# Ledger of designs, part 87: designed miniproteins, single chains, continued (2)

Each design is a single chain, and the fold is of that chain. pLDDT is the mean over its residues in the fold that is shown.

## One batch from the design tools (miniprotein)

Design m7014
Fold by ESMFold2-Fast:
Structure m7014 (fold): chain A 70 residues (1-70)
Amino acid sequence: SPKTQVQLDIYRLMAGASRTVADMLDQAIAQNPHLSDAQKAQRTAMAQKNRDDADQFDQLAQELQQQMQQ
């Protein structure tokens, strides 16, 4: 249905956005040679959380797509 397609598109958009944020965090870490080990660890954890969030949105999209094909 059109409503279900919109929800699927939203999940895919959210997954892509979360991955973009993770990549931006990785780039910010790489561009700063003066970060302490603790600061690197914290920002790496933030990037990983955004990748985990993206994987969750991908799973929701996959489950919704399977329901549409049912």
Scores: mean pLDDT 88

Design m7015
Fold by ESMFold2-Fast:
Structure m7015 (fold): chain A 61 residues (1-61)
Amino acid sequence: LGTRLVRLTLRVRSDGREELLEVVATPEDLAAALRGVYDRARALGFRTVELEDVGVEEVDA
């Protein structure tokens, strides 16, 4: 069995701006990765972060 990776697609919005961000992390690091995305989006002036999609990938060791 390989390592599982979670891929999240997030939509970030602010007045006049909308972007899609992709994050890939192991399940154990997912919370930290999400906090990083939120902090970065907020620093860039985005007002909302919405989860658009979630996928799971297996990577062989």
Scores: mean pLDDT 73

Design m7016
Fold by ESMFold2-Fast:
Structure m7016 (fold): chain A 62 residues (1-62)
Amino acid sequence: MMKAQKARGGAGSPENTTDEQVKAAGEAGKAAAEAMSSISDPEKGNLEAGKVGQETYQKTLA
């Protein structure tokens, strides 16, 4: 039996997705792709895409 406290990862997030979250995910994806296109460095490109995607997602939901 698992602990009462459980990690959120993969625990039914898709079934609670709202229209706003779908739009935010789209915006985050566009921003991340644009960041990757601007940076040729693999390590920096991945970090920048992650940051930009996360920030855009939060900003769109706010």
Scores: mean pLDDT 67

Design m7017
Fold by ESMFold2-Fast:
Structure m7017 (fold): chain A 57 residues (1-57)
Amino acid sequence: SEVLRRWAERELPLMEEAIEKAKTLPEDQAKEYLKQHGFAETLDEAERRLERARSLL
């Protein structure tokens, strides 16, 4: 799907940046940071979203 591919192209850099930032923070702050960026409540869920986005490219 062209729509999904465009979504993945846009989201991949943002997800990678957010995940890398979250890894540098304490667990509580990492959860809040990911939540604020709309990716996931946990690092595991954020990584699953990243994996799905990569599969579209």
Scores: mean pLDDT 75

Design m7018
Fold by ESMFold2-Fast:
Structure m7018 (fold): chain A 93 residues (1-93)
Amino acid sequence: MLSAEEREEVRRTLLEIIDRLEPTLSEEEKELVEEARELAREMAAFAGLSEEEQELAGLAGAATVLRRIEEGVSLEELRAELERARRLLEEAK
């Protein structure tokens, strides 16, 4: 759906968000961000999306978790959400 130019712009925006927020995180929060990145990439791969779309999905997953941490969502809630999404992916295989 996105053009190559639009994908590059979205990628740049997501990287800027990650670069700005990641240094402010605890180690536990960084682990959740990486789990979200990996899960989103695997979901995109399972859906048959391109390598470029898989990378973009990973960045979007990381940025989403970063934003929710910034909004004050608890690590317990975020971890529960990632665990539920992981289970759904494994069940879909």
Scores: mean pLDDT 80

Design m7019
Fold by ESMFold2-Fast:
Structure m7019 (fold): chain A 74 residues (1-74)
Amino acid sequence: MTEEYLALPMEELKKKYKELTEELKKKNLPIVTPEQIRAGLEAAGRSASEKRLLAMAVAANEAILKEHKEREKK
């Protein structure tokens, strides 16, 4: 899923990230930030580009929102 977001322009990724974080905040759900992902990767001796970190954050936040919606259906 992250590779799909990497194909998007940076402006679209920023828009998706903003929309997702607003939805998550409204529902009182945890938010994954690019900074948190960067810190985790650095702790593991790895790094990623700013675009990749943003794409990973978008993918993680979409997964959180989707999981929440699926729980509401069950």
Scores: mean pLDDT 79

Design m7020
Fold by ESMFold2-Fast:
Structure m7020 (fold): chain A 96 residues (1-96)
Amino acid sequence: AARREAVRLIREILRLYKEGKFPTKEQLERFIDALEAAIKERPSPFTQELLDLARELLKAYENGDKEKFKEIVDRIVNLLAPTEKARKRLDELIEK
């Protein structure tokens, strides 16, 4: 449940960002909660890195730091899709 919710929330956040929109604070908080629950269910270095980035993203959002927000989103995208082929697959999953 928690891992599927985290995947759903990150797709929604990335879709909004691709459309030039910002996610809501509530969406960012739910994403953090889902990642924390996913780590409790199944610890993973990947999920821990994603959680750390999600926390930085929320902090940038609360501070109104648009440049930092963009930097953290780019870091999340690179973590999820480190190659051009993986990025294309991620874009297809976001648009579907």
Scores: mean pLDDT 79

Design m7021
Fold by ESMFold2-Fast:
Structure m7021 (fold): chain A 62 residues (1-62)
Amino acid sequence: DIKEGILDLVYGVAKTVGMSKSTTVRLMAKITGVSPSTLSRAAKTHEEIYEKALEILRKEEA
């Protein structure tokens, strides 16, 4: 729940201020506890990075 809110906040900020994809991947990987490469492999946009991170987090929480 809290981590999901943090992912949403990071995604919103990344889109608004033009945060790089690599920075976005690193931050979301840190929040979800996975390697940045796991997120970067499936992600072409900020939206795709966010969706992948959200999927990982929701699956981890059961």
Scores: mean pLDDT 76

Design m7022
Fold by ESMFold2-Fast:
Formats: structure tokens, C-alpha cells, sequence
Structure m7022 (fold): chain A 91 residues (1-91)
């Protein structure tokens, strides 16, 4: 139950653009690689809704996040790579 609440909080943070909080919560609570990719996808969709990212950029981000998950064994390392990728596309 605690994990479900934390997952919900992380997804909400990602959706509103607080991806740093979303990824921090995920790492602190031992989220799986699949859950980290879900956070990345929600963050991208949120960025499109706010006009911070185009639909094409969001699809590329989601694709690259999934590729990083396939190549990265450690969920903590994956979270750092996803954060770097998101900062690259928004900054």
C-alpha cells in the first residue's frame, strides 16, 4: 500500500513537471525499471500538455527512455540517465 501511494505521488509529480521529485521518490523507494519508464512517459506527456515539448520530442524521449532501460541493469543508474535525457530535451 505504501508503495502504491508513493508511486501515485511520483506519477503526479512527473505529470506536473516536477520530474526531479518524481525520480527521487522512485529511487528512494526502490522502483523497478518498468516503473521508472512509466514516470518518464508521464513526464513527457505532461511536458507536451504544457507546451514545453513537442509530441515528436516526447515520443523520442519515451523511445530513448525504454532503450536506456534495456541497456541499464541498475534502477538507480537508469533514473540518473532518464533525468539527464529529460534535462537535455527541456533545457
Amino acid sequence: LEREVTRGMALIAAAVGDYETALRLAVENGFSKEELVEIAEVAADGAVRRGEMTEEQAEEFKKRARELAEKTEDPKELAEKIKELFEELLL
Scores: mean pLDDT 80

Design m7023
Fold by ESMFold2-Fast:
Structure m7023 (fold): chain A 73 residues (1-73)
Amino acid sequence: TLPVLSENELRVIEALASDPRLELTVAEIAKRAGLSQSTATKALNRLEEAGLVDVRRGPDGTRIYSLSSNPKP
């Protein structure tokens, strides 16, 4: 059975999954996924809570997201 992901969460995962080492800002994820930045941020927060994405700070303090090294359902 598929994990319970919303359409917005799935679009965010698809944007990041194009390369397992890809790191993207919220703005880049939103653009790739066809979402607003606020919608992408909400989806990313839920995916981070689920352990599916990791976040770090870039040199300017911007949040940078990647697929988790050990994704969980």
Scores: mean pLDDT 75

Design m7024
Fold by ESMFold2-Fast:
Structure m7024 (fold): chain A 76 residues (1-76)
Amino acid sequence: SAEEAVERMRELAKELKDEEAAKKVLETARQAEEARRAGVPDELVLRSAARALRTVAKGASPEDAERLLRLADEIE
């Protein structure tokens, strides 16, 4: 669910080594929560969040990128 994905993104942000990557993940979680509250279908929220996480991964360290890509695959 989109609600569960938001919580998982917030937990992932605590585990990331790169503070900038963590901030971007928290912003993605915030946007996903706002979209969910606005009535956007869960499928579209999850797809958008997964794409945002993959974008963050491109600029992240290899270790952080692996965690980001894994979550993106699991929520899509």
Scores: mean pLDDT 87

Design m7025
Fold by ESMFold2-Fast:
Structure m7025 (fold): chain A 63 residues (1-63)
Amino acid sequence: SAAARAEMVELLMTEGGLSEAQAEQAVDLMEEVGGRVGAAYIKRFGGASDETAERLVAIFEAQ
């Protein structure tokens, strides 16, 4: 949903240190490959913490 996307983008910007464009690309990746796989990729290559990755999965799966 648009609300879940906005929440994930904000989390990636505030906790992950990503720009808005990078956060939007990261959410697009989660939508393409699934929440858990996408969050694991963001954690490994985007520098997000385990806590941030778990919160992203929770938001994605609550849709």
Scores: mean pLDDT 80

Design m7026
Fold by ESMFold2-Fast:
Structure m7026 (fold): chain A 79 residues (1-79)
Amino acid sequence: SFEELIEQLEKELEEVIKYIESIKDPKEKIALIDALIQRLDRLEEYVRSSDWPEELKERFIKILEEYKEKLEKLKKEAS
């Protein structure tokens, strides 16, 4: 279901964030954050161009944007 897809996405993103927080080298941490943000941007573009119902697109993209904001905050804290 869509709800299960969202829950799985959030779980995977939280696990990646936990891993990023464990990285001691600031350069490695920032590089991984940048790579993940780029991947989320590509996923957002894919969803926007899809034939999904508009309401599902908006909900999915909202989650991607929230996690991008969390990643940008982590990047700023690592700098």
Scores: mean pLDDT 87

Design m7027
Fold by ESMFold2-Fast:
Structure m7027 (fold): chain A 89 residues (1-89)
Amino acid sequence: KEVLENLIKMYELQIEMLKKGGEDEELTKKLLEVASKLSSEEWKEFAKENQAVTDELAALAEAGTSEEEAIKALIEQLEKIIEELKKKL
């Protein structure tokens, strides 16, 4: 229960940071690191998806191209993850 609430909060914070224009790669990595320390079958699936999101953010920071479009796509992915987590609450 608390594990799911913490994961939802972490994804919500990540979305807010992206919307605010704060592309802080280190903070994103820290959020994913905290989530990865949770012990359950659910976190393994989420950790795999989070790795892909982190890789995409890193690629965006390096490229500096199409950031607006890619950020919108990342936000959509995170929102879907949040909805799935909320269904489990």
Scores: mean pLDDT 61

Design m7028
Fold by ESMFold2-Fast:
Structure m7028 (fold): chain A 76 residues (1-76)
Amino acid sequence: MTYAVIAITKPEAKEAVQKAIEEAGGKDLLSISSVTLEDGNVAIVGLFSTKEAAEKAKEAASKVPGTLSAEVRSLG
């Protein structure tokens, strides 16, 4: 089963949030991507092989100043 972490951040927080997700995911991080939204905020999506790594990445991202939201979704 694959898990997605979706973090919405202010543009100035993008690098810090991406780094936090990468560090929390470690070997369980399958991919990470980002898209600039129409409002100028950034959506960062990390895919993980384990729920534990995804939850850790969500917590790490949510602690970064400039993170607006962070959620975990299971992908069946």
Scores: mean pLDDT 85

Design m7029
Fold by ESMFold2-Fast:
Structure m7029 (fold): chain A 80 residues (1-80)
Amino acid sequence: SELDARKARIVALLREYRAVMLEIMRLRGASAEQIAQFDAQFDQTIAAIQAETDLARLDRIEAGLEELLARARARLEELR
C-alpha cells in the first residue's frame, strides 16, 4: 500500500541517518552510554513511524528527515 511504501522509505532514511550519526559520534569520541541512548531513541522513533497512519504527517516527516540526513552528511564531511 501507499502507507506501507511511505513508512518503508522513512525507515530507510532513518537507518541511513543512524549510520551517519554513529560515525560522527565515534569520530567525536562519544561514550558507549551516549551511543546506547541514541540507539534507544532511534528504536522509539522507528516504532512511532510504524504506528503512524496520517499520510500528510508522514510526508512532512520524510521531508524533515531528508533535510536532517543532508545536514548530518555535511557535518561528517567536515570531520573527515
Scores: mean pLDDT 88

Design m7030
Fold by ESMFold2-Fast:
Structure m7030 (fold): chain A 97 residues (1-97)
Amino acid sequence: MEAAERLRELAEKFRKELGLEDAADFLERVAETENEAAQEAAAFIVEKRLEDPKHKASREEKLHLLELVLKAIEESSNPEMQAALPEVRAAIEELKA
């Protein structure tokens, strides 16, 4: 339910399954700030990180991460995070195609 908890779970996923340690560290730091705007920004940045060709995540792993980001955004009360919903959904549909 809390964006901070979602971000911590996402950070662990990035670190352990994808080896995206810098993104994971960023998400953990943001979750610890208890700043909703920062948590919102972190979710958006994580989505953009999935576009980086240097991370070698499988299609299935990318899809799962985007689903976690989508869930974090849906649970957010911040309109800026909500504004990212169409972009995240479009990325999920693109990966499914």
Scores: mean pLDDT 60

Design m7031
Fold by ESMFold2-Fast:
Structure m7031 (fold): chain A 90 residues (1-90)
Amino acid sequence: DLRLALYQALVEEFGGDKDKALFALPYVDFTLKEKPEELSPNEEVYELDPELAARVGVSPYVLVDVEALKRLGIDPERVVRAVERFLRRA
């Protein structure tokens, strides 16, 4: 399960904080099929290495609700790094 694997990577990124990882999950989508044409003001798309994404069967695009993560006290870059780490190990 890709979502469970991402959850584990987020728990590691947040120093074992399971609640923080769980609360971050709804604001990260790495299962996009293509780059979104329009984003909400709260969202950003991060582009990963296409080879890493292909290994897991997803596109290289990660949609992040950056404002929601900031309200949780989470740096969106840390979430993107967790996704990259997960893809490298998958």
Scores: mean pLDDT 80

Design m7032
Fold by ESMFold2-Fast:
Structure m7032 (fold): chain A 107 residues (1-107)
Amino acid sequence: EEEKQKLLREGVEYGREGNKALQAGDYDKAIELYEKAIELFKASGHPRAPVLIAQAYLNLGIAYMKKGEYDKAIEYFEKALEIARQVGDTELMEEAEKLINEAKKKK
């Protein structure tokens, strides 16, 4: 339990640094940091991990959209949508679907 919480917290910190990199326009750094966050969330096995992984996949997709890599962005938004459906998070489902439609329009 303590170990799971530690890994979850580390993942949250990487996600937070990823958000800072994304806002600064450092999309490659944001991608690296979000990927690290997802690894830590998956390793945690924590009950809250699926929602945090879905949020990190949305942010990965946004970073790829900012780079003009729309197919890659859609892939990550679809991963986020699948998790959101499994956990019943309606707000995450709506956000993922909106981002998928936005990315498809730019292709």
Scores: mean pLDDT 90

Design m7033
Fold by ESMFold2-Fast:
Structure m7033 (fold): chain A 71 residues (1-71)
Amino acid sequence: SEAALVELQRLFVELLDRESLTEEEAARIVELARAVPPEHHAEVRLILQALIDRFPDDPAVEPLRALLATL
Protein backbone atom coordinates (compact mmCIF):
# COMPACT_ATOMS: atom_id res chain seq x y z
CA SER A 1 0.00 0.00 0.00
CA GLU A 2 1.03 3.66 -0.43
CA ALA A 3 0.68 4.03 3.36
CA ALA A 4 3.37 1.35 3.79
CA LEU A 5 5.78 3.36 1.60
CA VAL A 6 5.10 6.56 3.59
CA GLU A 7 5.69 4.73 6.92
CA LEU A 8 8.86 3.08 5.50
CA GLN A 9 10.21 6.53 4.47
CA ARG A 10 9.37 7.97 7.92
CA LEU A 11 11.10 5.09 9.76
CA PHE A 12 14.11 5.29 7.38
CA VAL A 13 14.68 8.98 8.26
CA GLU A 14 14.37 8.16 12.00
CA LEU A 15 16.89 5.28 11.72
CA LEU A 16 19.53 7.49 10.03
CA ASP A 17 20.05 9.20 13.43
CA ARG A 18 20.70 5.84 15.20
CA GLU A 19 24.14 4.30 15.89
CA SER A 20 22.85 0.73 15.43
CA LEU A 21 19.93 -1.17 13.94
CA THR A 22 17.89 -3.44 16.25
CA GLU A 23 16.34 -6.76 15.20
CA GLU A 24 12.87 -5.27 15.88
CA GLU A 25 13.56 -2.23 13.65
CA ALA A 26 14.91 -4.49 10.86
CA ALA A 27 11.82 -6.74 11.08
CA ARG A 28 9.55 -3.65 10.83
CA ILE A 29 11.47 -2.41 7.76
CA VAL A 30 11.06 -5.83 6.07
CA GLU A 31 7.33 -5.93 6.94
CA LEU A 32 6.76 -2.44 5.50
CA ALA A 33 8.92 -3.07 2.40
CA ARG A 34 6.95 -6.26 1.58
CA ALA A 35 3.67 -4.27 1.83
CA VAL A 36 4.85 -1.69 -0.77
CA PRO A 37 3.41 -2.27 -4.29
CA PRO A 38 5.78 -3.40 -7.12
CA GLU A 39 5.57 0.00 -8.90
CA HIS A 40 7.56 1.46 -5.97
CA HIS A 41 10.23 -1.29 -5.80
CA ALA A 42 12.93 1.12 -7.08
CA GLU A 43 12.33 3.40 -4.06
CA VAL A 44 12.27 0.39 -1.68
CA ARG A 45 15.62 -0.81 -3.13
CA LEU A 46 17.17 2.64 -2.51
CA ILE A 47 15.95 2.69 1.12
CA LEU A 48 17.16 -0.88 1.82
CA GLN A 49 20.57 -0.19 0.25
CA ALA A 50 20.96 3.07 2.22
CA LEU A 51 20.22 1.24 5.50
CA ILE A 52 22.68 -1.57 4.65
CA ASP A 53 25.33 1.08 3.85
CA ARG A 54 24.56 2.90 7.14
CA PHE A 55 24.78 -0.29 9.29
CA PRO A 56 27.08 -2.62 7.27
CA ASP A 57 28.48 -4.57 10.26
CA ASP A 58 25.17 -4.91 12.16
CA PRO A 59 23.81 -8.50 12.00
CA ALA A 60 20.26 -7.02 11.96
CA VAL A 61 20.84 -5.96 8.29
CA GLU A 62 20.92 -9.58 7.05
CA PRO A 63 17.09 -9.72 6.55
CA LEU A 64 17.37 -6.43 4.57
CA ARG A 65 20.08 -7.92 2.32
CA ALA A 66 17.97 -11.05 1.76
CA LEU A 67 14.91 -8.96 0.82
CA LEU A 68 16.94 -6.66 -1.48
CA ALA A 69 18.23 -9.74 -3.40
CA THR A 70 14.59 -10.70 -4.23
CA LEU A 71 13.59 -7.25 -5.59
Scores: mean pLDDT 84

Design m7034
Fold by ESMFold2-Fast:
Order: sequence, then structure tokens, then C-alpha cells
Structure m7034 (fold): chain A 120 residues (1-120)
Amino acid sequence: VDEEETKKKAEELAKKAVEYAKEGDTEKAAEVIKEAIEYIYEKYKDDLEKGKEMARYMGKEAAKKVSELLKDEEEAEKAINAIKGAVATVKDELSEEQRELADAFEEEFEKEVAKAKKEK
């Protein structure tokens, strides 16, 4: 599996998901997140630990993009809530193993967002 290609695709999908989330389009954000989880699963279904690593990388990139919005706290919070809602929606449509990737994405996203909001 081409890890560099997977990371590039994860970055592109993370950016697209955040752009929809910024608009409050939770349904479109969910479509993009589902596409990303299914893409990672297809590439790493025989190595789920590596799949989880790629999902965490995507979560970190999404958090980084959302952090750029922190100059407007209301806009940033809207994007964060839309991504969280999108992930919850996607989990209902995923297999058990794909949900593990969605969990890894969400955990890293929330962790990196919390870190960016550190001690105001």
C-alpha cells in the first residue's frame, strides 16, 4: 500500500469535510468522511492498526484545518459540531471494523482540537 498516496488522499478529504462542516452541511461532511473511512479500510483491511494510524492522521489534518477557524470561535464551534455529527451519522452505516477507523479519526480529531484550544 502506498502510504504517501493514502496520506495525500486523507488530507484532501479532511479539507473537503471541514469545508462542508464550516457551512453546517453535516450530510455532505458525512458523505466525505464515509468515503475516507471506506478508502482507508479498502487499503488496510489486512492491517487495521495501520488503517487506524491513517484515520488518526486524517483526524489530525481535519483538526488543523478547523484550528485555522479559531479566530472566530462561533464559526470554529459550528465546524467542530458538524464534524462530530457527521461521524455519528457515518458510524450507523459502517461495518464493525470500519467503525474502529471512524473512532480513531474522531478521537484524534477531538484530541487535537482540544490541544489547539489549550488554556485561553
Scores: mean pLDDT 82

Design m7035
Fold by ESMFold2-Fast:
Structure m7035 (fold): chain A 85 residues (1-85)
Amino acid sequence: SNKELNEASKQFFADFIARVRERAPSGRLTLEQALEIVRELMSKNPLFTDEDLEMYENILRQHMPSGEATVAQIEALLRELAGIP
């Protein structure tokens, strides 16, 4: 249901930010690190499809054209995608 998907998306956002902070203590994250975290987290929840995974991977590639971003930039991007003001 839409409610279950919204809760899954909020949980995904929270877990992603926690792992980004743990894996990027310098405050900078590589594209490969971001992709690995997305793959790990989405594989845990059957509400996320392979199409959802591909969409998130493409968004990360588009917003990290140099292969890196700051943790703050990734947090802002994911907040916008999750619909969090």
Scores: mean pLDDT 79

Design m7036
Fold by ESMFold2-Fast:
Structure m7036 (fold): chain A 63 residues (1-63)
Amino acid sequence: MVDVDAEQAAAFAEAYEELARTLPPEVAAEAVVAGLREALARDPNPSAEEVRAAIRAAAARAA
């Protein structure tokens, strides 16, 4: 993996850990998947920041 892929993976893990503190693991996982799908729908190569923002938006709808 290149640095960009590593940053995206780190953003994914960080967002999941944050959500797992307040949401059930299954709901947190669904929010992460939904956020990633939305980010990819907007931009096929989303930045780590775009991925994190989309995951937070999906989590807000689930909570």
Scores: mean pLDDT 72

Design m7037
Fold by ESMFold2-Fast:
Structure m7037 (fold): chain A 78 residues (1-78)
Amino acid sequence: MEKDLKEGIEYLDKAIEAIENGDAETGLKYFGLALDKAKIQNRENIVNILRKAAEKGDLQSVLDALRSLKATLEEKLK
């Protein structure tokens, strides 16, 4: 569990960095891997929601979602 949470946070850091650099495809790929490590259900639906936001140019909503998930996973490690 702890190892999976740490790997999930690492993937979220990579996703956030990719989105901040304008690479939405790489960001969403790492986001999906983070969801897998965190054992979050409805992975494909969640990724598709953020993909649609990114396609509309709403990268702020994508970043907010990634940062929120990272904060949640970091709380579980404390």
Scores: mean pLDDT 82

Design m7038
Fold by ESMFold2-Fast:
Structure m7038 (fold): chain A 61 residues (1-61)
Amino acid sequence: MDTSISRRMDAIVAANRDNLTPQQQRDVDRSMDRLRRSTSPTTQTGHVLRIMGVIYDSQFS
């Protein structure tokens, strides 16, 4: 179980939280919870990409 990815993503999310809409914050929080509960590296990567996608999208909204 790799908890370092979850902590790193928490820091990235925190740094970008003010740029997120309430809906994007909910989507990120949901994906973060799923990431923390995931035990598969492949599944964790999927959740990381989803979180990063929301953050990226927030820069163009």
Scores: mean pLDDT 77

Design m7039
Fold by ESMFold2-Fast:
Structure m7039 (fold): chain A 84 residues (1-84)
Amino acid sequence: SALEELRKAAEKAYEEGKPHSALLPGYEVTLDPAKPETLVVRDTDTGREEVLSTPRAYAEFSLRVAELLGAPPEELEEARAALA
């Protein structure tokens, strides 16, 4: 699952002290132990990178991933509530 891939990347990043990436649908997420409050997200179609460093940015990204994975309406509403 996307969450499992993200957890594995986080574990490797913190254990090895260097950035590691996880692949999500349409995105590559990089975790950097030198910047633990940030995620670098790369759109695999456009190559555009974003740095997520706020709770709002994380919530917006989580909503995008949940929509791509076809999450239930209740889960999408929880993600939208986090943005409000």
Scores: mean pLDDT 73

Design m7040
Fold by ESMFold2-Fast:
Structure m7040 (fold): chain A 72 residues (1-72)
Amino acid sequence: MDFKAEVLEASEDEAVVKVTNPATGATIIARVRKLPDGSLEVVDYRQIGPPLSDEEREEALKLAIEKAKEAL
């Protein structure tokens, strides 16, 4: 699935990442937190536009983590 991800905000230990499917307009805004051990987790997310399947949502959140990892 061809999602596009961008970092909207980044602090010392937290990033907000926008993940969009340009073909459908489905968008997730995910808040990703860096833990003390350096691992990343999704704290919360908001979905906008067309509904995503559970598998599509999982892939979008994985991409959000990867993009946050590049920024943090």
Scores: mean pLDDT 79

Design m7041
Fold by ESMFold2-Fast:
Structure m7041 (fold): chain A 66 residues (1-66)
Amino acid sequence: MTKEEIQKALAELAEEKEKHVKELYEQGKLTPEQYEALMKKLEWIKSLTPEELKDSLELGDKLLQL
């Protein structure tokens, strides 16, 4: 994969995680505090470099499995 393909894949993962968090909140599975914390983290993750984004998304996956 090219560097640009990796960047695109990581950005798409971050967007899918954001959508999943919103769906969980709408279903009442997240408290407002949990929702705000996860959304704030995902917004921050989107601003990172590809290497930083990969590490942060791995942590985000564990949180979204709750």
Scores: mean pLDDT 69

Design m7042
Fold by ESMFold2-Fast:
Structure m7042 (fold): chain A 88 residues (1-88)
Amino acid sequence: KEKLEEIQKKILETIDKLIEAVKSGNYDEARKLIDELAKLVEELIGPEVAENFRKNMEYILDNESKEEIIKRLENFKKAVPAIVKDKE
C-alpha cells in the first residue's frame, strides 16, 4: 500500500513523460506510459476507471492531433492534486 503523496508524484511524473513522448512523436513509448498511468489510476481510484482511462487514451492517440493530446494531458495533470485530495 503506497501513500497518496507517492502515487500523486508518480502520476505527475508519468504524465510529464507521456507529454514528452507525444511531443517527440514517439507513440510506442506513449502507449507504454499510458499502461503505466492506468496502473497508477487503478491504485488511486479502481480497476474500472483505469480500464476506461486506458481505452480513452488509446482512442485519443489514434484520433486526435498532437496539440489536442498534449492539451488533454496538461488538463489531466492540473486535475490530479484535486483527485488525490478527494481520496484523503
Scores: mean pLDDT 81

Design m7043
Fold by ESMFold2-Fast:
Structure m7043 (fold): chain A 60 residues (1-60)
Amino acid sequence: SAARRRTIERAKELLLSLRRLYGDSILKLSNRQLGDLVGVSTATAAAAVRELRREGALPA
């Protein structure tokens, strides 16, 4: 859905901002912890991380 897509894109932007501020150590957090930090569900955080890794924006 469009709403689901918008939420994932916002989560991706927030995760990249967190990485810029706190470095790669933020990526050691679980998808649940990342979701809690950016205010999205664990499933949304997992989708955002997966897409960013596929795009080469985050390390695998």
Scores: mean pLDDT 84

Design m7044
Fold by ESMFold2-Fast:
Structure m7044 (fold): chain A 64 residues (1-64)
Amino acid sequence: MDAAVEALLARAEEYKAQGHDAAHEHLVASAERLRRLGEKTPLSEDEAQALADAAIAEADRIAA
């Protein structure tokens, strides 16, 4: 889980540096949501990664 959250936050910082504020906000919110889901419901590494990949794909659409 931590690796998936870290990947989302790293991508968020990259988008912020590029001026894509909406994509940055989406990824930060997604990282917080993923962290909270892991606290309430045990997630596998694969499940956490799939959620992170979906969030990154959505941020890429927002930034386009």
Scores: mean pLDDT 80

Design m7045
Fold by ESMFold2-Fast:
Structure m7045 (fold): chain A 61 residues (1-61)
Amino acid sequence: SASEREKLRRQIDILKEQLKVAQELNDKEMTEKVQLLIRSYEAKLAGNDEEAQRLREEYKG
């Protein structure tokens, strides 16, 4: 639904702010983890549920 897509975009925006902080701190591990989460949510927003799930499991380690 439109409201679910808006919620996902909001979460991506928050993660992008976290990514900026991680990059400013030169925190490579946090940068890589946040990038995985962003890619997972972007995949879900694009309707690629399999890729979103794969990236989520990679993030969980």
Scores: mean pLDDT 85

Design m7046
Fold by ESMFold2-Fast:
Structure m7046 (fold): chain A 70 residues (1-70)
Amino acid sequence: SPEEHQQRLAIALELQRRLTEAELVRSEPSAPDQQDRQVFETIAGGRRVRLVYEPGQPPRLVEEDPEVLP
């Protein structure tokens, strides 16, 4: 959908801006076996989304599913 494309562009631009500002963010690894992968949470268009960054790869957008935890 064109809306999804616009959202991904906004996320990529925001992530690039943070990187260019040389902001030191201490992020937690997405999983113990994926320490090279960093996951950041951000807001885009009033929606909460996750950004996945891997060295040498472009930023990726992952939509968070609203789940109710017991």
Scores: mean pLDDT 53

Design m7047
Fold by ESMFold2-Fast:
Structure m7047 (fold): chain A 100 residues (1-100)
Amino acid sequence: EMEELIKRYKELAARANEGDLEALKEVLELLIEYAEKTFGKEVAELLRKAAEYILKALANPDEKKREEYLKKAEELEEKARELADKQLEERIARGELAAP
């Protein structure tokens, strides 16, 4: 599973780096799916909203609107990280998760 996910990620990331916006969308979707499996639905939902703002920024010709969308994406990513850290700490405290 992990090996297949990493391979697909690398292929899509290479295409996204070449300016393929559809490949970028697929990379973001894979990362969100991984986050859902690892940290749960709430974290995945925050990351999905952040991805939507990133895509809106890339599609927008207005520099100020791009900056606004990227700032919103950053705020959502920060909330997702904070929630993921809290969930990880709670699971470790309950003995449900081994250290990686």
Scores: mean pLDDT 75

Design m7048
Fold by ESMFold2-Fast:
Structure m7048 (fold): chain A 55 residues (1-55)
Amino acid sequence: ASYDEVIAQILSLAEGASVESVEQLRDELLSTIKDPEFAAKFEEAFAAYIEKLRA
């Protein structure tokens, strides 16, 4: 699966969660991601999602 597909699936599971919970999930998952490219895409996608939740 592509990085975009994996990230979309994870964000789907986070639907309805608070901003604080999403930020915690981001930090925990980033600590397990060993691929720098995947980590960068993941961080960018989560940042966009968190911004959307704050709006």
Scores: mean pLDDT 79

Design m7049
Fold by ESMFold2-Fast:
Structure m7049 (fold): chain A 94 residues (1-94)
Amino acid sequence: SMAEQRAKLAEEVSALLTKAVMAGIEGNLDKMRQYVKKAIELAKRAGESKAVQLIEEGEALLLEAVKEEDPERRRYLILQAVLKFNEAVRLVRG
């Protein structure tokens, strides 16, 4: 069914975005961008333009977090990125 196909895509996007957050926290920006790019490609295949936008917004927040010297502000930015990624996954799922 379309619902089963969307659920599988959502799980793949979720796994990629989790890996992107981990890579970002570890300072591996090349791996972070690679995982985000793959997640965007899957969201585009799902036809979810709003999910693509949320993933791009989350990537921008992760990039800001890497440059942030204040640990509390960095944590806040990571949390905001995760929230946007979770909403993107929900939209891909349907």
Scores: mean pLDDT 91

